# Ledger of designs, part 3: designed miniproteins, single chains, continued (2)

Each design is a single chain, and the fold is of that chain. pLDDT is the mean over its residues in the fold that is shown.

## One batch from the design tools (miniprotein)

Design m4072
Fold by ESMFold2-Fast:
Structure m4072 (fold): chain A 63 residues (1-63)
Amino acid sequence: MLSEKSIKLGRDVLELMAKGLAKQAKKDGDDDLAEEIEKLIKEGKEAEAVGLYFDRFLEELLA
């Protein structure tokens, strides 16, 4: 079972990753995706924010 400290570290890493992905989405011209990711981060849904970016990436790969 993961300690609370390990869970917090994992969450902090996910937040940094999600913030980086939001910046990348803006750079790629996908302002809607960037805004949605930033909203999820504000709601404490960092894992969902990361997942949203990769779902969009998979849509492009499968198109």
Scores: mean pLDDT 77

Design m4073
Fold by ESMFold2-Fast:
Structure m4073 (fold): chain A 90 residues (1-90)
Amino acid sequence: ISKLVQETQSEMGRALAALLPTHPKAAFEIGDKMHEGIVALEAGDNEEAIKKFQEAKEILEKVKPDLDPSGQEAVNAAIKAIDKLIEALK
């Protein structure tokens, strides 16, 4: 799981960097949800962690159409990383 968390944080960092100039509120909200998910995961609450990661994913999906192709690629990579992490926690 540590490897999947690191991969998710790395891909999320790229996605948030792409969002910050045009969608700063969404970027901060996604960051907050990811932080809450990691805190829940560290507490052993996999159900709460999955919920927070799904909430972050929904915001990413909503803002994706407004981004250029490179931003969309970064968001897609972040979504894939979140999906792998969620599957590992089930």
Scores: mean pLDDT 85

Design m4074
Fold by ESMFold2-Fast:
Structure m4074 (fold): chain A 92 residues (1-92)
Amino acid sequence: MPTAKAGEVVVEGGLATGTAEVTGAAPGQAVLYQRAGTGEPVAGGVVTADGVVPVQGLGVGPGAAGEVVAVIHGPDGEVVATGTVGPLTHVA
């Protein structure tokens, strides 16, 4: 199964940005970044040919904090892997 590992996700101006390392996933597979425990979407991305998934900005509320998990989806929208990305850091 694919695995996900990332350094950190940062929120600036209400948008989340960062990168994740994904292994065993095919280029073009979707990755949803969501808050741990709530499942609230934070950002989305697509696996690249280099195996790196850029975190694309989604609107998050001011003062957002907590842990973020990456959820990798197969072609039918099924969850094929999850991985903890790290703390969600809100910057001014």
Scores: mean pLDDT 63

Design m4075
Fold by ESMFold2-Fast:
Structure m4075 (fold): chain A 74 residues (1-74)
Amino acid sequence: SARDRLLAEAEEGAARLIARAEAAGDSGTVQRVKELLAEFRARLAAAPDEEVGRVVAEYLRRMGEIQAEFRARL
């Protein structure tokens, strides 16, 4: 389904950032990514079809903020 594809893409992106953060010893970033992904999974599962785009956009914005903060610390 479209939701399964979106979740798979989110999980793949999150896994890449988690691996980079773990390699850097940044347990705070690892935890924030895991929490955001769990929240996204729950919200995506509960959202009506018309709200899916908004849920995805919010996830991408918040994930981008975590990525920017992580890179600024390197």
Scores: mean pLDDT 89

Design m4076
Fold by ESMFold2-Fast:
Structure m4076 (fold): chain A 103 residues (1-103)
Amino acid sequence: SALERVREALEELIRELLERGVWNEEQAEGFRAFVEKVLEKYGKPEALLEALEEALRRVREAKSKEEIEKVLAALALVLASGFEISLDEALELVEKALEEEKK
């Protein structure tokens, strides 16, 4: 089912982040709770699965912790928007926000 695939993709992403030292168990638990609320609010398991799988792919391709953190911020924006924006659009927004903080 789509829900089982969402659970598997979520746990694979969390495992990568824990193994790379990007997150601790508290952050992982917080993200699990956030994903569950997103699923309850929007009811879009296929869109959630696609976002999680794309984020996992980009995390695996990332060359630095900073790149991984940008992907995670973008993923959070996609989920919070109810999938109204793409991961690429969310990444552009995250990059703009980080540039403004340097001013």
Scores: mean pLDDT 85

Design m4077
Fold by ESMFold2-Fast:
Structure m4077 (fold): chain A 75 residues (1-75)
Amino acid sequence: DKAKKELDKAGDENLENIMKFSQKGVEVTNQLYFDQGLSIRDASAAGSAVLGQGSKKSQEEYDKKVKEIEEKKKK
């Protein structure tokens, strides 16, 4: 139904956003490791922090969309 399609779309958008932040995290890791000479552990930790911040914000937005869709479906 339409509500299920909206839910699936919100999930796909959340996954796409997580993938974008994942790629940004890899870019940060590579820059710190190759360009600035940090250890792979420290460079990876910085990249993981970028992913973690983006993923948390994306999940919060997704949770809000899910609640809106479910309320619309009930009414």
Scores: mean pLDDT 75

Design m4078
Fold by ESMFold2-Fast:
Structure m4078 (fold): chain A 65 residues (1-65)
Amino acid sequence: MEEEAERLKEEAIKLGGDEGAAEAGKRAVIQGNRELGAMGLATAALTGGASREEAERLGKQAIEA
């Protein structure tokens, strides 16, 4: 879980996401709130300029973590 959450944070940042927002999403995943983590990571990516498709893919990976 923790290693998976770290990987998802890195993916959000690679998509242009803000590091603080990506960290918040990672923390939500680690705390067991996968839906909140998915929303946080997807929002970080979207704010960074990622497409909807990229953000949706990242969100699904967070839910599966």
Scores: mean pLDDT 79

Design m4079
Fold by ESMFold2-Fast:
Structure m4079 (fold): chain A 102 residues (1-102)
Amino acid sequence: NTDEEAAQELNSTDINKVVNAIETLNKSPKAVSLAEPFLKSKNPKAVFSAILVLIDKGVTEPQYGKGFLISCYLLPQEEKDLLISTIQDSKLKKDITMTCKP
């Protein structure tokens, strides 16, 4: 129940709720199945957040690249920095930060 509620918060207008949702999903065995539907979202924040959850779980599909770059372009830098801060792996955090650089 709680994991499904966290997944729905990826669509929140409140960035802090989205950050908390990512942190909850990163601890969930259901993270991949719950995050994957959000890749089809029209909300770039939800798409970006879902991709961060999936990458943290080691899931890398070719179609993520386009959604990721579009979300990087559309999201304000402050929101991107907060979302990227959820990544625990220092190399992955650096790689994502460099990819989203102007």
Scores: mean pLDDT 78

Design m4080
Fold by ESMFold2-Fast:
Structure m4080 (fold): chain A 90 residues (1-90)
Amino acid sequence: SLDDIRKAIEEFKSKMAEMSPEEAIQEFRKLGGEALEAAETMSDEEIEELEELMEELVDFLLKRFEGNEEAQELLEMMRESFRKGMEALK
């Protein structure tokens, strides 16, 4: 559900300070997959809310790993892939 994804995002953010870039990227990849799967049964309005939540999470991660060019590039690629996946569901 959207609430489950929201909870997972907040838990992820709370643990971010203790994560390496590699760990954070793996957790984000997993969460992105779970979000896309959940979105298959969501309304257009719920999909828009999910997109906003995931965009906020990417911005948070980009800020957290500022100066790590490899992590920034991977996060931007993953954001674009997620956006394309979400558009395919509309």
Scores: mean pLDDT 81

Design m4081
Fold by ESMFold2-Fast:
Structure m4081 (fold): chain A 56 residues (1-56)
Amino acid sequence: SPREQAIRETVIGILRAAISFLDELIKKNASNPAMVAQLQADKDALEKELAELEAQ
């Protein structure tokens, strides 16, 4: 439906923005491997959700 498509496109936009934000945080915290590992796990989870939505 048009509503479902609009929601999907909105969520895709939010996920892309969140992934970009996490990538920047990873870069800023490069000297802290433990924090980078936690941020990378969060980023990987969001990238998985994005891939599933874009595959529709």
Scores: mean pLDDT 88

Design m4082
Fold by ESMFold2-Fast:
Structure m4082 (fold): chain A 62 residues (1-62)
Amino acid sequence: MELAAQYQEKVRELVFRESTRIHDPEEGVTSYQLSPEAVERLNEAHDYLAAGDFEAAIKVLE
């Protein structure tokens, strides 16, 4: 319950921290992309979450 809320907060913090703002000057478009390392960390955390280990999942996201 509380651990699930902490996990969601850590996911939000990781996305905010690890997102790269990419601006294409030819198209004038700005987008946000997660780094490959952040994606791998999210996948590892998700595996712990699937196993019911919220504490390990939260630690992976830090």
Scores: mean pLDDT 71

Design m4083
Fold by ESMFold2-Fast:
Structure m4083 (fold): chain A 92 residues (1-92)
Amino acid sequence: MELIEETVEAVLNLDEEKLRELFPKLDSAPESVLNQLELEVFVAALSEPDERIEEAIRLVRSVTTPESERTAELVVNALRGALAFRRGVEAV
């Protein structure tokens, strides 16, 4: 969907205003669209420092409403997945 790339960018740039606008629009999207969003957020987050990912998780939770809960939960899961993956592969 055309909103996926803009949403991924807003999440990683910590753009609260855009997330409040975009998340409700995605919440009613088909599961395939939300699954693609989750994958794109996960992949993009792998290039970000842990601190940025943790900040993004806090922001997404702070902008979550009943109308955006489905989208927000998938995004948080993707961000947490990237954080866990990154911590698991850190060189000794």
Scores: mean pLDDT 80

Design m4084
Fold by ESMFold2-Fast:
Structure m4084 (fold): chain A 87 residues (1-87)
Amino acid sequence: GPELLEEAKALLSEAESALKEGNAELALKLADKALEIVLKANPDNLEVEILAGMASLTRGVGRVTGDMKWAAEQTLKLAKEALEVAS
């Protein structure tokens, strides 16, 4: 519902702020949480499901390479796209 959409928007704003402050780990965690909310609110939306799958792969690459900044930036972009699709 609209409340979940606003919660996801707030988390994405916090993720962007964390990334600007150099806290990639927090930014990734917040962006991932926002995407989880969008996915749960839109379980039958194939485009949202694909974007969530791409974010899962991005987190995996970040973990194995240690490039948490890249993982956070990419997950934030995917979460923003999922929110636009769900809106």
Scores: mean pLDDT 84

Design m4085
Fold by ESMFold2-Fast:
Structure m4085 (fold): chain A 58 residues (1-58)
Amino acid sequence: SSVSSAASLIIDAFQRQEDLAPLVATLKKEQFDVAAILAELRAKLPDDQFLAVEELFL
């Protein structure tokens, strides 16, 4: 549920053309399951958008 909520927030921010960096930083700081979030995003986002988000989690 937390993973799905985090993925949905990232997708919503992307669709709104909002800065993803603060959201990604918060998810990393709060020790969310980054691998699970990225797996869900890989299934839901186009490759170009997924790679942009993956870069922010590095």
Scores: mean pLDDT 80

Design m4086
Fold by ESMFold2-Fast:
Structure m4086 (fold): chain A 81 residues (1-81)
Amino acid sequence: MKKEVEERAREALEEANRVSNELSQAYLEGKTKDGLMYGASMGVAAIAIAAAITTGDAEAMEKATKRAEEAIEEGRKVLEE
C-alpha cells in the first residue's frame, strides 16, 4: 500500500514538472497569459510532493499528490485553450 502511494506521488511529481515546463513555454510564446501562474502553482505542488516523499508519510503523500493532480488538471485546461 505505502509503495503504491509513493509510486503515484512520483508520477504526479514528474507530470507536474512536465506540465509546468509546457505552460512556461506557452507563456513565453504568447499562447497563454495564465501560464506563469499555473506553472508556479505546479512548482509549489512538486515541492510539496518531494517533501512528503522524503518524510515517508503515506497520508502526507496522498494529500500532496491529490493537490498536484488538481493543479495538473487546471494547467492542462490552460494549455488546451
Scores: mean pLDDT 76

Design m4087
Fold by ESMFold2-Fast:
Structure m4087 (fold): chain A 74 residues (1-74)
Amino acid sequence: MSLGYQLALEKAEEIIREAEEIIKEKGYNENAEKAIKLAQQLIDLINNRQNISPQVLLDLLEEAERLLEKAKEE
């Protein structure tokens, strides 16, 4: 239970860090900004709601990772 939320939180924080590095290195990137916003939303959901569906967390995390990958390719 706590381990799954902890891993999702750590991954979301890593996505934010990597996306911020892309913006710093290459300038403004829409996919990187969207990844940051989605990962931040995931962190907020974990911190504010204890009964979030694991599927919702997974879907948000996967979308944030997909956006980060697109930002890396640009």
Scores: mean pLDDT 79

Design m4088
Fold by ESMFold2-Fast:
Structure m4088 (fold): chain A 68 residues (1-68)
Amino acid sequence: SFEEKLEEELQLARLLAEARALERNPDADRVEVSFEDGTTAIATATSKEKTVTVRLENRNAIALLEKK
């Protein structure tokens, strides 16, 4: 439904904001976000490359992210 899609987009936006916050904090190496449906997303930062990688377990969330 529309309400379910809106909630998923909000959770994805929150995850991306947290992943970017992690990228700015060199002392943090990992953040994990759980969605309402029980799926998880994990963001990790590496000091060597100064990059944040995000791994999504929710197939719908992955599809939304790839659309960008």
Scores: mean pLDDT 56

Design m4089
Fold by ESMFold2-Fast:
Structure m4089 (fold): chain A 88 residues (1-88)
Amino acid sequence: SLEEERRRLRLAVREFLVDLEIMKKNGYPKEDIEKFKNERLEQLKKAAERLGISDDELNRMIQEAKRELEEKGIDSVREEVRKEAASL
């Protein structure tokens, strides 16, 4: 369903931000982080476009995921994402 596809996109956004923070924490070169960020954002935008999700709604999902990481921390969000992915 479209609702399940939107749920998968929200999960992919959360995974992206977790991976980005892990790369920063592990001292990846700035160039590698920027490349990863640009490539994943492009993929997320294409996925959103296929689902009829606006740039505004995608940006809202990104901001919600950033807030979640700030409130819960990386390890907690990573575990929640893993569990939700396993249930899809």
Scores: mean pLDDT 87

Design m4090
Fold by ESMFold2-Fast:
Structure m4090 (fold): chain A 120 residues (1-120)
Amino acid sequence: SSEDLLEKLEQLVEGLKEKLEEFKADPRVSPDVVKAIEIVVESLEKTVKLFKENPELSFEEIMQAFAEEFKKLAEKEKLSPEIRKLIEEFLEKVKKAKSFEEFAEILSEFILKLYDLSLS
């Protein structure tokens, strides 16, 4: 249901905010990796707001809105070529996601790759 999907998305936002604070507290994590995760959080918060205002939106439309918002925010930031490549790969996978579970897996892999890149 749309209520179930909304609850899952809101829980995901809260979990990502906690992860962002962990990354900010870790001196081994580069500032541009922190910025990439800030973009994830902001894009997802805006997508959740859009879904609350438009509960008739399909999962595919929600994923499209997320990807478009993410691209707009990422274009404003000075990110390394390595991070930009990971973002491009991430957004292509997001566009093909057919369920919340697939999206959560794609997002988890993206965050792990960002963290690994940060550790040199």
Scores: mean pLDDT 87

Design m4091
Fold by ESMFold2-Fast:
Structure m4091 (fold): chain A 85 residues (1-85)
Amino acid sequence: ATENDIKATLIALLNKHYESLGTLTQEMNEEWKKLSVEELKKKLEELLKISFEEAVEKEIEELAEISNRPEIVEKMLEIRKENEK
């Protein structure tokens, strides 16, 4: 996966978390777009209380069951491969 793919996945996971809480704002998205992959990874791990690797595995499982978006699944599978190496 490219840095852009990893960053997009991190932002998507953050969006999902805050949307589920009803607290997602456009300002949050603009802030996250300015952050590095490492900063986004840290923020996500602190929010979810799990590693980025575990968050990706959980999303792959969920998306495989309910999502019609193969591009997102492919990006997450690629990130999983990078995390194992």
Scores: mean pLDDT 70

Design m4092
Fold by ESMFold2-Fast:
Structure m4092 (fold): chain A 79 residues (1-79)
Amino acid sequence: ATEVTVLLMTTPPERGLRLVSTDGAEAEFGRPPYRTYRLRHLDAAALAALRRGEAFVRDKNGTALVPDPVLAALARERL
């Protein structure tokens, strides 16, 4: 959970992280060596959105623009 939260807020993260989607797509953050996390609820499209930082879009008032399904799937990963 904590590593994924940092990933949503800061890309790349300070430590190397490799996420593998349910359909086998991979996304790497930071630099080697990568710690691998196999996601159970995020497909390649959701992982791509996370990689682009779209899951952490907020206006100046702090209103989150992130889709609930992506956040719900992320919470279920138990990272």
Scores: mean pLDDT 56

Design m4093
Fold by ESMFold2-Fast:
Structure m4093 (fold): chain A 90 residues (1-90)
Amino acid sequence: SMEEEERIAKIESLLNSARLSEESKEEIKEILKTDPFDFERIAELVARDAGAGYAAAAYSEITGVKLTPEQIAEIAKIKDPEEVAKALMA
């Protein structure tokens, strides 16, 4: 669908980010080849490399889900990338 194509294009824009490791970029490229793709794993990789606040902002932009500044601040306190991904997908 157009919505899925837009999400994929926005995620592909993250692959140009200096905040992501080359290992994370390669894993994200492989994830995007699957249908359905594992968005939670992509969120975990972004949180691991770039931090929880960046992952929350990127999630909001990619999905169109508007997170409040208070929600972003709470997510930014989470240190475990897996827990950041779970919080964003909930």
Scores: mean pLDDT 80

Design m4094
Fold by ESMFold2-Fast:
Structure m4094 (fold): chain A 138 residues (1-138)
Amino acid sequence: SIVEQRADNFLKLVKNFASYIKDEEVRQRVIDLAEKTAQKIKKAKSLDEIIETVKEFSIEVFKLAEEAGTIEAMLIAMQITGVALHEVAKLMRSQGYSPEEIIEKLEEMIEEIKSELNKGQQGLLDGLQASLVAELRA
């Protein structure tokens, strides 16, 4: 299914970015979280369940990056969050949502993720939001 393709691509790309995390414990926890998240996405009954699953994943990845305590881990968490949001955008596009509707939903998701994060992490997500909006309007 399209949902299974999005989950598989999400997991593949997250594992690729997580491979650059130098803290072995944090890297493994991110990979384990991504595998659990991919399975939840595959079993989800609605787009709303996938969106909630992706938001929870993104918040936890940033918290794990904070434990690693490096700017490199924080940047990797931002890239991983971007991957997850891009897969949501692709899924929404396949369901007939317009680019404007997709942008609105991704901006809403980013604001909800930001509400659970520290101010430094919130600033990084502002850059991610600008990049995603530019890509979807291209």
Scores: mean pLDDT 88

Design m4095
Fold by ESMFold2-Fast:
Structure m4095 (fold): chain A 92 residues (1-92)
Amino acid sequence: RARVEEAARRLDEALEKNPGALETAQKALEENKETLFEAHKAFHEGDIEKAVELYKEVFESIAKALEEAGYLEEAELFKEFAEAFLEWLREQ
């Protein structure tokens, strides 16, 4: 939990300093909204394995969008957050 919170804080600070990166991440999230809802549903139903798989797909899409837009630092921070989150989720 603490590791996820720390990674999230670092990512939030980076995105706040770069509005273009935040907009890119938000657009990628919207494009993956259906998969994100499926991930949330799987988590609520206790299907942790499926939730991990679906969240990973969403996170990989967001990181790729940031990299393609040239926001390499934000993409790296997002990958660190995603890794910490998925590790935490697997422990549930």
Scores: mean pLDDT 83

Design m4096
Fold by ESMFold2-Fast:
Structure m4096 (fold): chain A 81 residues (1-81)
Amino acid sequence: PRVRVEVEVTVLGSTPDSEEQTSPDLVPTRLRLTLTVDVDEASPEVLRRVGEEARRQVEASDFIRENSVGPIVVTVTLVRP
């Protein structure tokens, strides 16, 4: 089965590759990451684990940790043909 994982994060509109990341003109920007994962079974347990793993990967990103201004929202949907 196929599972779609959507992760939504709000960040300040700058990138971590610059020392000049602080600016009064920074605007919160919504980032949406969508990925599709093949799983052995589409049980509620598997869907929950896929979503939790996606959240942990995003939370482990230095960019997200340094620039996010709100909570990470993860939505997991079973994709059926």
Scores: mean pLDDT 69

Design m4097
Fold by ESMFold2-Fast:
Structure m4097 (fold): chain A 75 residues (1-75)
Amino acid sequence: EYEELAKKAMEILDELVAKADPLTQRAYELMLEASEGSGLSVREVAERLGVSEAAARKAVRGVLELIAEAAKILE
Protein backbone atom coordinates (compact mmCIF):
# COMPACT_ATOMS: atom_id res chain seq x y z
CA GLU A 1 0.00 0.00 0.00
CA TYR A 2 1.20 3.52 -0.87
CA GLU A 3 0.85 4.87 2.70
CA GLU A 4 2.79 1.93 4.17
CA LEU A 5 5.60 2.41 1.64
CA ALA A 6 5.73 6.16 2.37
CA LYS A 7 5.94 5.56 6.14
CA LYS A 8 8.79 3.07 5.74
CA ALA A 9 10.65 5.43 3.41
CA MET A 10 10.23 8.32 5.87
CA GLU A 11 11.51 6.22 8.82
CA ILE A 12 14.64 5.21 6.86
CA LEU A 13 15.13 8.77 5.60
CA ASP A 14 14.80 10.23 9.14
CA GLU A 15 17.50 7.80 10.36
CA LEU A 16 19.85 8.79 7.51
CA VAL A 17 19.18 12.52 8.03
CA ALA A 18 19.91 12.17 11.78
CA LYS A 19 23.46 11.06 10.84
CA ALA A 20 23.94 13.90 8.31
CA ASP A 21 25.60 17.27 8.89
CA PRO A 22 23.50 20.06 10.50
CA LEU A 23 23.10 22.04 7.26
CA THR A 24 21.69 19.01 5.41
CA GLN A 25 19.31 18.41 8.36
CA ARG A 26 18.10 22.05 8.13
CA ALA A 27 17.62 21.77 4.36
CA TYR A 28 15.59 18.57 4.87
CA GLU A 29 13.31 20.29 7.42
CA LEU A 30 12.85 23.25 5.07
CA MET A 31 12.00 20.98 2.12
CA LEU A 32 9.40 19.16 4.25
CA GLU A 33 7.79 22.49 5.28
CA ALA A 34 7.60 23.46 1.60
CA SER A 35 5.48 20.37 0.82
CA GLU A 36 2.44 20.57 -1.52
CA GLY A 37 4.53 20.89 -4.67
CA SER A 38 6.06 24.29 -3.98
CA GLY A 39 9.54 23.57 -5.27
CA LEU A 40 12.08 25.66 -3.38
CA SER A 41 14.93 26.80 -5.60
CA VAL A 42 18.51 26.49 -4.32
CA ARG A 43 18.52 30.30 -4.02
CA GLU A 44 15.41 30.27 -1.81
CA VAL A 45 16.96 27.57 0.41
CA ALA A 46 20.13 29.69 0.68
CA GLU A 47 18.09 32.77 1.68
CA ARG A 48 16.02 30.88 4.28
CA LEU A 49 19.03 29.11 5.83
CA GLY A 50 21.25 32.21 5.69
CA VAL A 51 24.02 30.45 3.75
CA SER A 52 25.71 30.81 0.36
CA GLU A 53 24.04 29.39 -2.76
CA ALA A 54 26.95 26.90 -3.06
CA ALA A 55 26.36 25.67 0.52
CA ALA A 56 22.59 25.43 -0.09
CA ARG A 57 23.16 23.48 -3.34
CA LYS A 58 25.43 21.04 -1.47
CA ALA A 59 22.87 20.61 1.33
CA VAL A 60 19.96 20.07 -1.11
CA ARG A 61 22.08 17.55 -3.05
CA GLY A 62 22.80 15.79 0.25
CA VAL A 63 19.06 15.53 1.00
CA LEU A 64 18.34 14.15 -2.49
CA GLU A 65 21.16 11.59 -2.10
CA LEU A 66 19.68 10.48 1.27
CA ILE A 67 16.25 10.11 -0.38
CA ALA A 68 17.86 7.90 -3.05
CA GLU A 69 19.64 5.81 -0.37
CA ALA A 70 16.37 5.38 1.57
CA ALA A 71 14.70 4.17 -1.64
CA LYS A 72 17.50 1.60 -2.20
CA ILE A 73 17.24 0.31 1.40
CA LEU A 74 13.43 0.05 1.26
CA GLU A 75 13.30 -2.71 -1.45
Scores: mean pLDDT 74

Design m4098
Fold by ESMFold2-Fast:
Structure m4098 (fold): chain A 86 residues (1-86)
Amino acid sequence: TSSVSGEMRGPDASVSVESTEDGTVKVAVRSDRPIVVIDSTLTAAALARGGPTEVSGELPADAPEVVALRVTAEGKTPTVTLTVER
């Protein structure tokens, strides 16, 4: 059984995480302010900026069981930590 969880700290960001039946995990982060820092245990190429306030990515079924994603918004430092267990 796959387990997916997301944790957010800060007032200006939201995170969504969804698992598909093939074990792929989709991650999206949205902020009310421009996102200035993206840090992930995955390569930066695994994440795409959809706009100044949006970042998304897809983790294939063979990706590591634990993924950490840190996002910092301008003017505030909301931190988003995602843990994906398969």
Scores: mean pLDDT 55

Design m4099
Fold by ESMFold2-Fast:
Structure m4099 (fold): chain A 91 residues (1-91)
Amino acid sequence: MERAEKAEEYARKAAEAAKGEAGEKAKAAAEEAAEGAREYAAGKEAGDAVKAAAGAIRAIGGALSAALYARKGGEAGKKGEEYGLKAAEAA
């Protein structure tokens, strides 16, 4: 329990250390992922399989890009990722 809470706290500090270009790009990529998720939901609601597939691809791409840019936040970002992974394995 405490390890998971500490990993999240460390991840938040890593994201804060990724301010500037890396932080802005991570935020933009996360917004793109949210946009894709909305398109996926709208496509499912309308029964439009093509729109749903396009939304899913956008959401996945945005999430991967957000993770990549967060990792490029430097040493703090890398340590946050490592700690978070170890906490997840311990849970």
Scores: mean pLDDT 59

Design m4100
Fold by ESMFold2-Fast:
Structure m4100 (fold): chain A 99 residues (1-99)
Amino acid sequence: MEEKAKEEAEKEKARIEAAKKEALKAAEELKKKLEKEGKTEEAEKLYELNKEKAEGLAGWSIDEIEEVLKETGSPEEIKKVGDAGLARLKGLTEEIKKQ
């Protein structure tokens, strides 16, 4: 049981890190788009805000995964918090793309 819980935690943390990278990529693409439009100051401000949001959501989700691993040792519960964290980061990526 313990080994499977650790493997699930590592898998879910990897999914969160991948989703964070996608959100950061979307933020960088938005920054480049705004810079091409001459909105350099707006591009910088939005990039910093989106970067902080992506890093914050990823950190929070990883902390939840580690806490659930420590408290429950349940692969199913670890997957649930990982899925929730992934949904939050995907939501941020879609919001950035709509900008």
Scores: mean pLDDT 85

Design m4101
Fold by ESMFold2-Fast:
Structure m4101 (fold): chain A 78 residues (1-78)
Amino acid sequence: MTPEELENIRRLERRLREAYERNPRPPRPLSEEEKALVARLKEAIANQDYEEAFELMLEYAARVAGVPMEEVRRILEE
């Protein structure tokens, strides 16, 4: 884990949380697909596969927040 990778993860998490709060949803979305994404994300993190973890986190955040993947990638970009 490089310091740069850790910093990027923290900044991305912060922006995703802001996007999530900006578009509040009713009580937790009920989706097996979203649960599967969370499980895979946890496995990727446990395996220290941060590249896959990033992609899974972006996809999950996009679905939960109701934000298209293009917007999530824009947050990642700047």
Scores: mean pLDDT 65

Design m4102
Fold by ESMFold2-Fast:
Structure m4102 (fold): chain A 80 residues (1-80)
Amino acid sequence: SLAARAAELLLEIADLPTVPEAIAKTLRTIAEDLLADPSLLTPETLAVIADTLGLEKRPQSAEELIEALEERLERLRAEE
């Protein structure tokens, strides 16, 4: 599901050493919530994830969020 893919990406980002622990903790909580209840992948949740990660553009859909998370993960890994 899109929620499971988003949760997986959030957990991968949270585990990177360059991500501050406060942000990592928030991402893990959101990921765990999405894994427990996929219906929580709402526009409000998209906004919270975007704000937490400082995304340049707010995703308008779950598909756009996944694309943005994949790009962010690749960028953060390149910083290691």
Scores: mean pLDDT 84

Design m4103
Fold by ESMFold2-Fast:
Structure m4103 (fold): chain A 110 residues (1-110)
Amino acid sequence: SKALEEVLKSLETARRLVEHALRLLEEAPDDEIAQTRVKFLLAAVGSELYLVIRTLKKNKAPEEIIELAEEAIRLLNEAGKSKDPEKQIELLREALRLIEEAIRLVKEYL
């Protein structure tokens, strides 16, 4: 399915952006510039995951995959509101795990 191939591409982009945000927080947790870059990366991840959810719903994809993407967005929003780098890292690692599981499931339906 072309729609699932586009979803996979968006999920893989989201995964890379979360990995980048994690590296910035781990290397420079107290750096204001790093925190600003993380904020922009999280906004980009959110945009990719909203497109994923919309495409999956339009194509009546398994609710399991939609729920993983929705939970990842919730964790990203919580991370963006936190001022604690350790909590941000924990939330982003969980969001990354959910995105990787969504990628695995989408590949099974290609």
Scores: mean pLDDT 89

Design m4104
Fold by ESMFold2-Fast:
Structure m4104 (fold): chain A 57 residues (1-57)
Amino acid sequence: TYSVEEVNTLPLPDLLNRVIADVEALGGELEGLHGVKYHFLPNKLNLGKYIDDLRAA
């Protein structure tokens, strides 16, 4: 999982690229990000859904 401070301070494109890279490195595990960050990230981006859509493409 990512820290709240880390999620708040990274630019959105850099955050998204890092999440994608970490998801790929972990073999596609999204569990921690969905559970901890979902209540914060939906206000800007549904990151979990967006990552799922990117991986399906």
Scores: mean pLDDT 49

Design m4105
Fold by ESMFold2-Fast:
Structure m4105 (fold): chain A 63 residues (1-63)
Amino acid sequence: MIPEEILDAAVELIKEYGFSGVTLENIAEKAGLTKEQVENILKELKLTFDQVKLEAYRRLLKE
């Protein structure tokens, strides 16, 4: 499962800037994490960045 802080940050970035604004750096800044911390979390969970974008979009549709 993607951490709530990362997923929420990605959803807000889609709302503000669209998919082009959803970068690891922007997610990290919005979630109060470092880019390295976000990359390590995704690696540990075996998630791709594209999967994070897709889950954020799915969450946006369900809100």
Scores: mean pLDDT 79

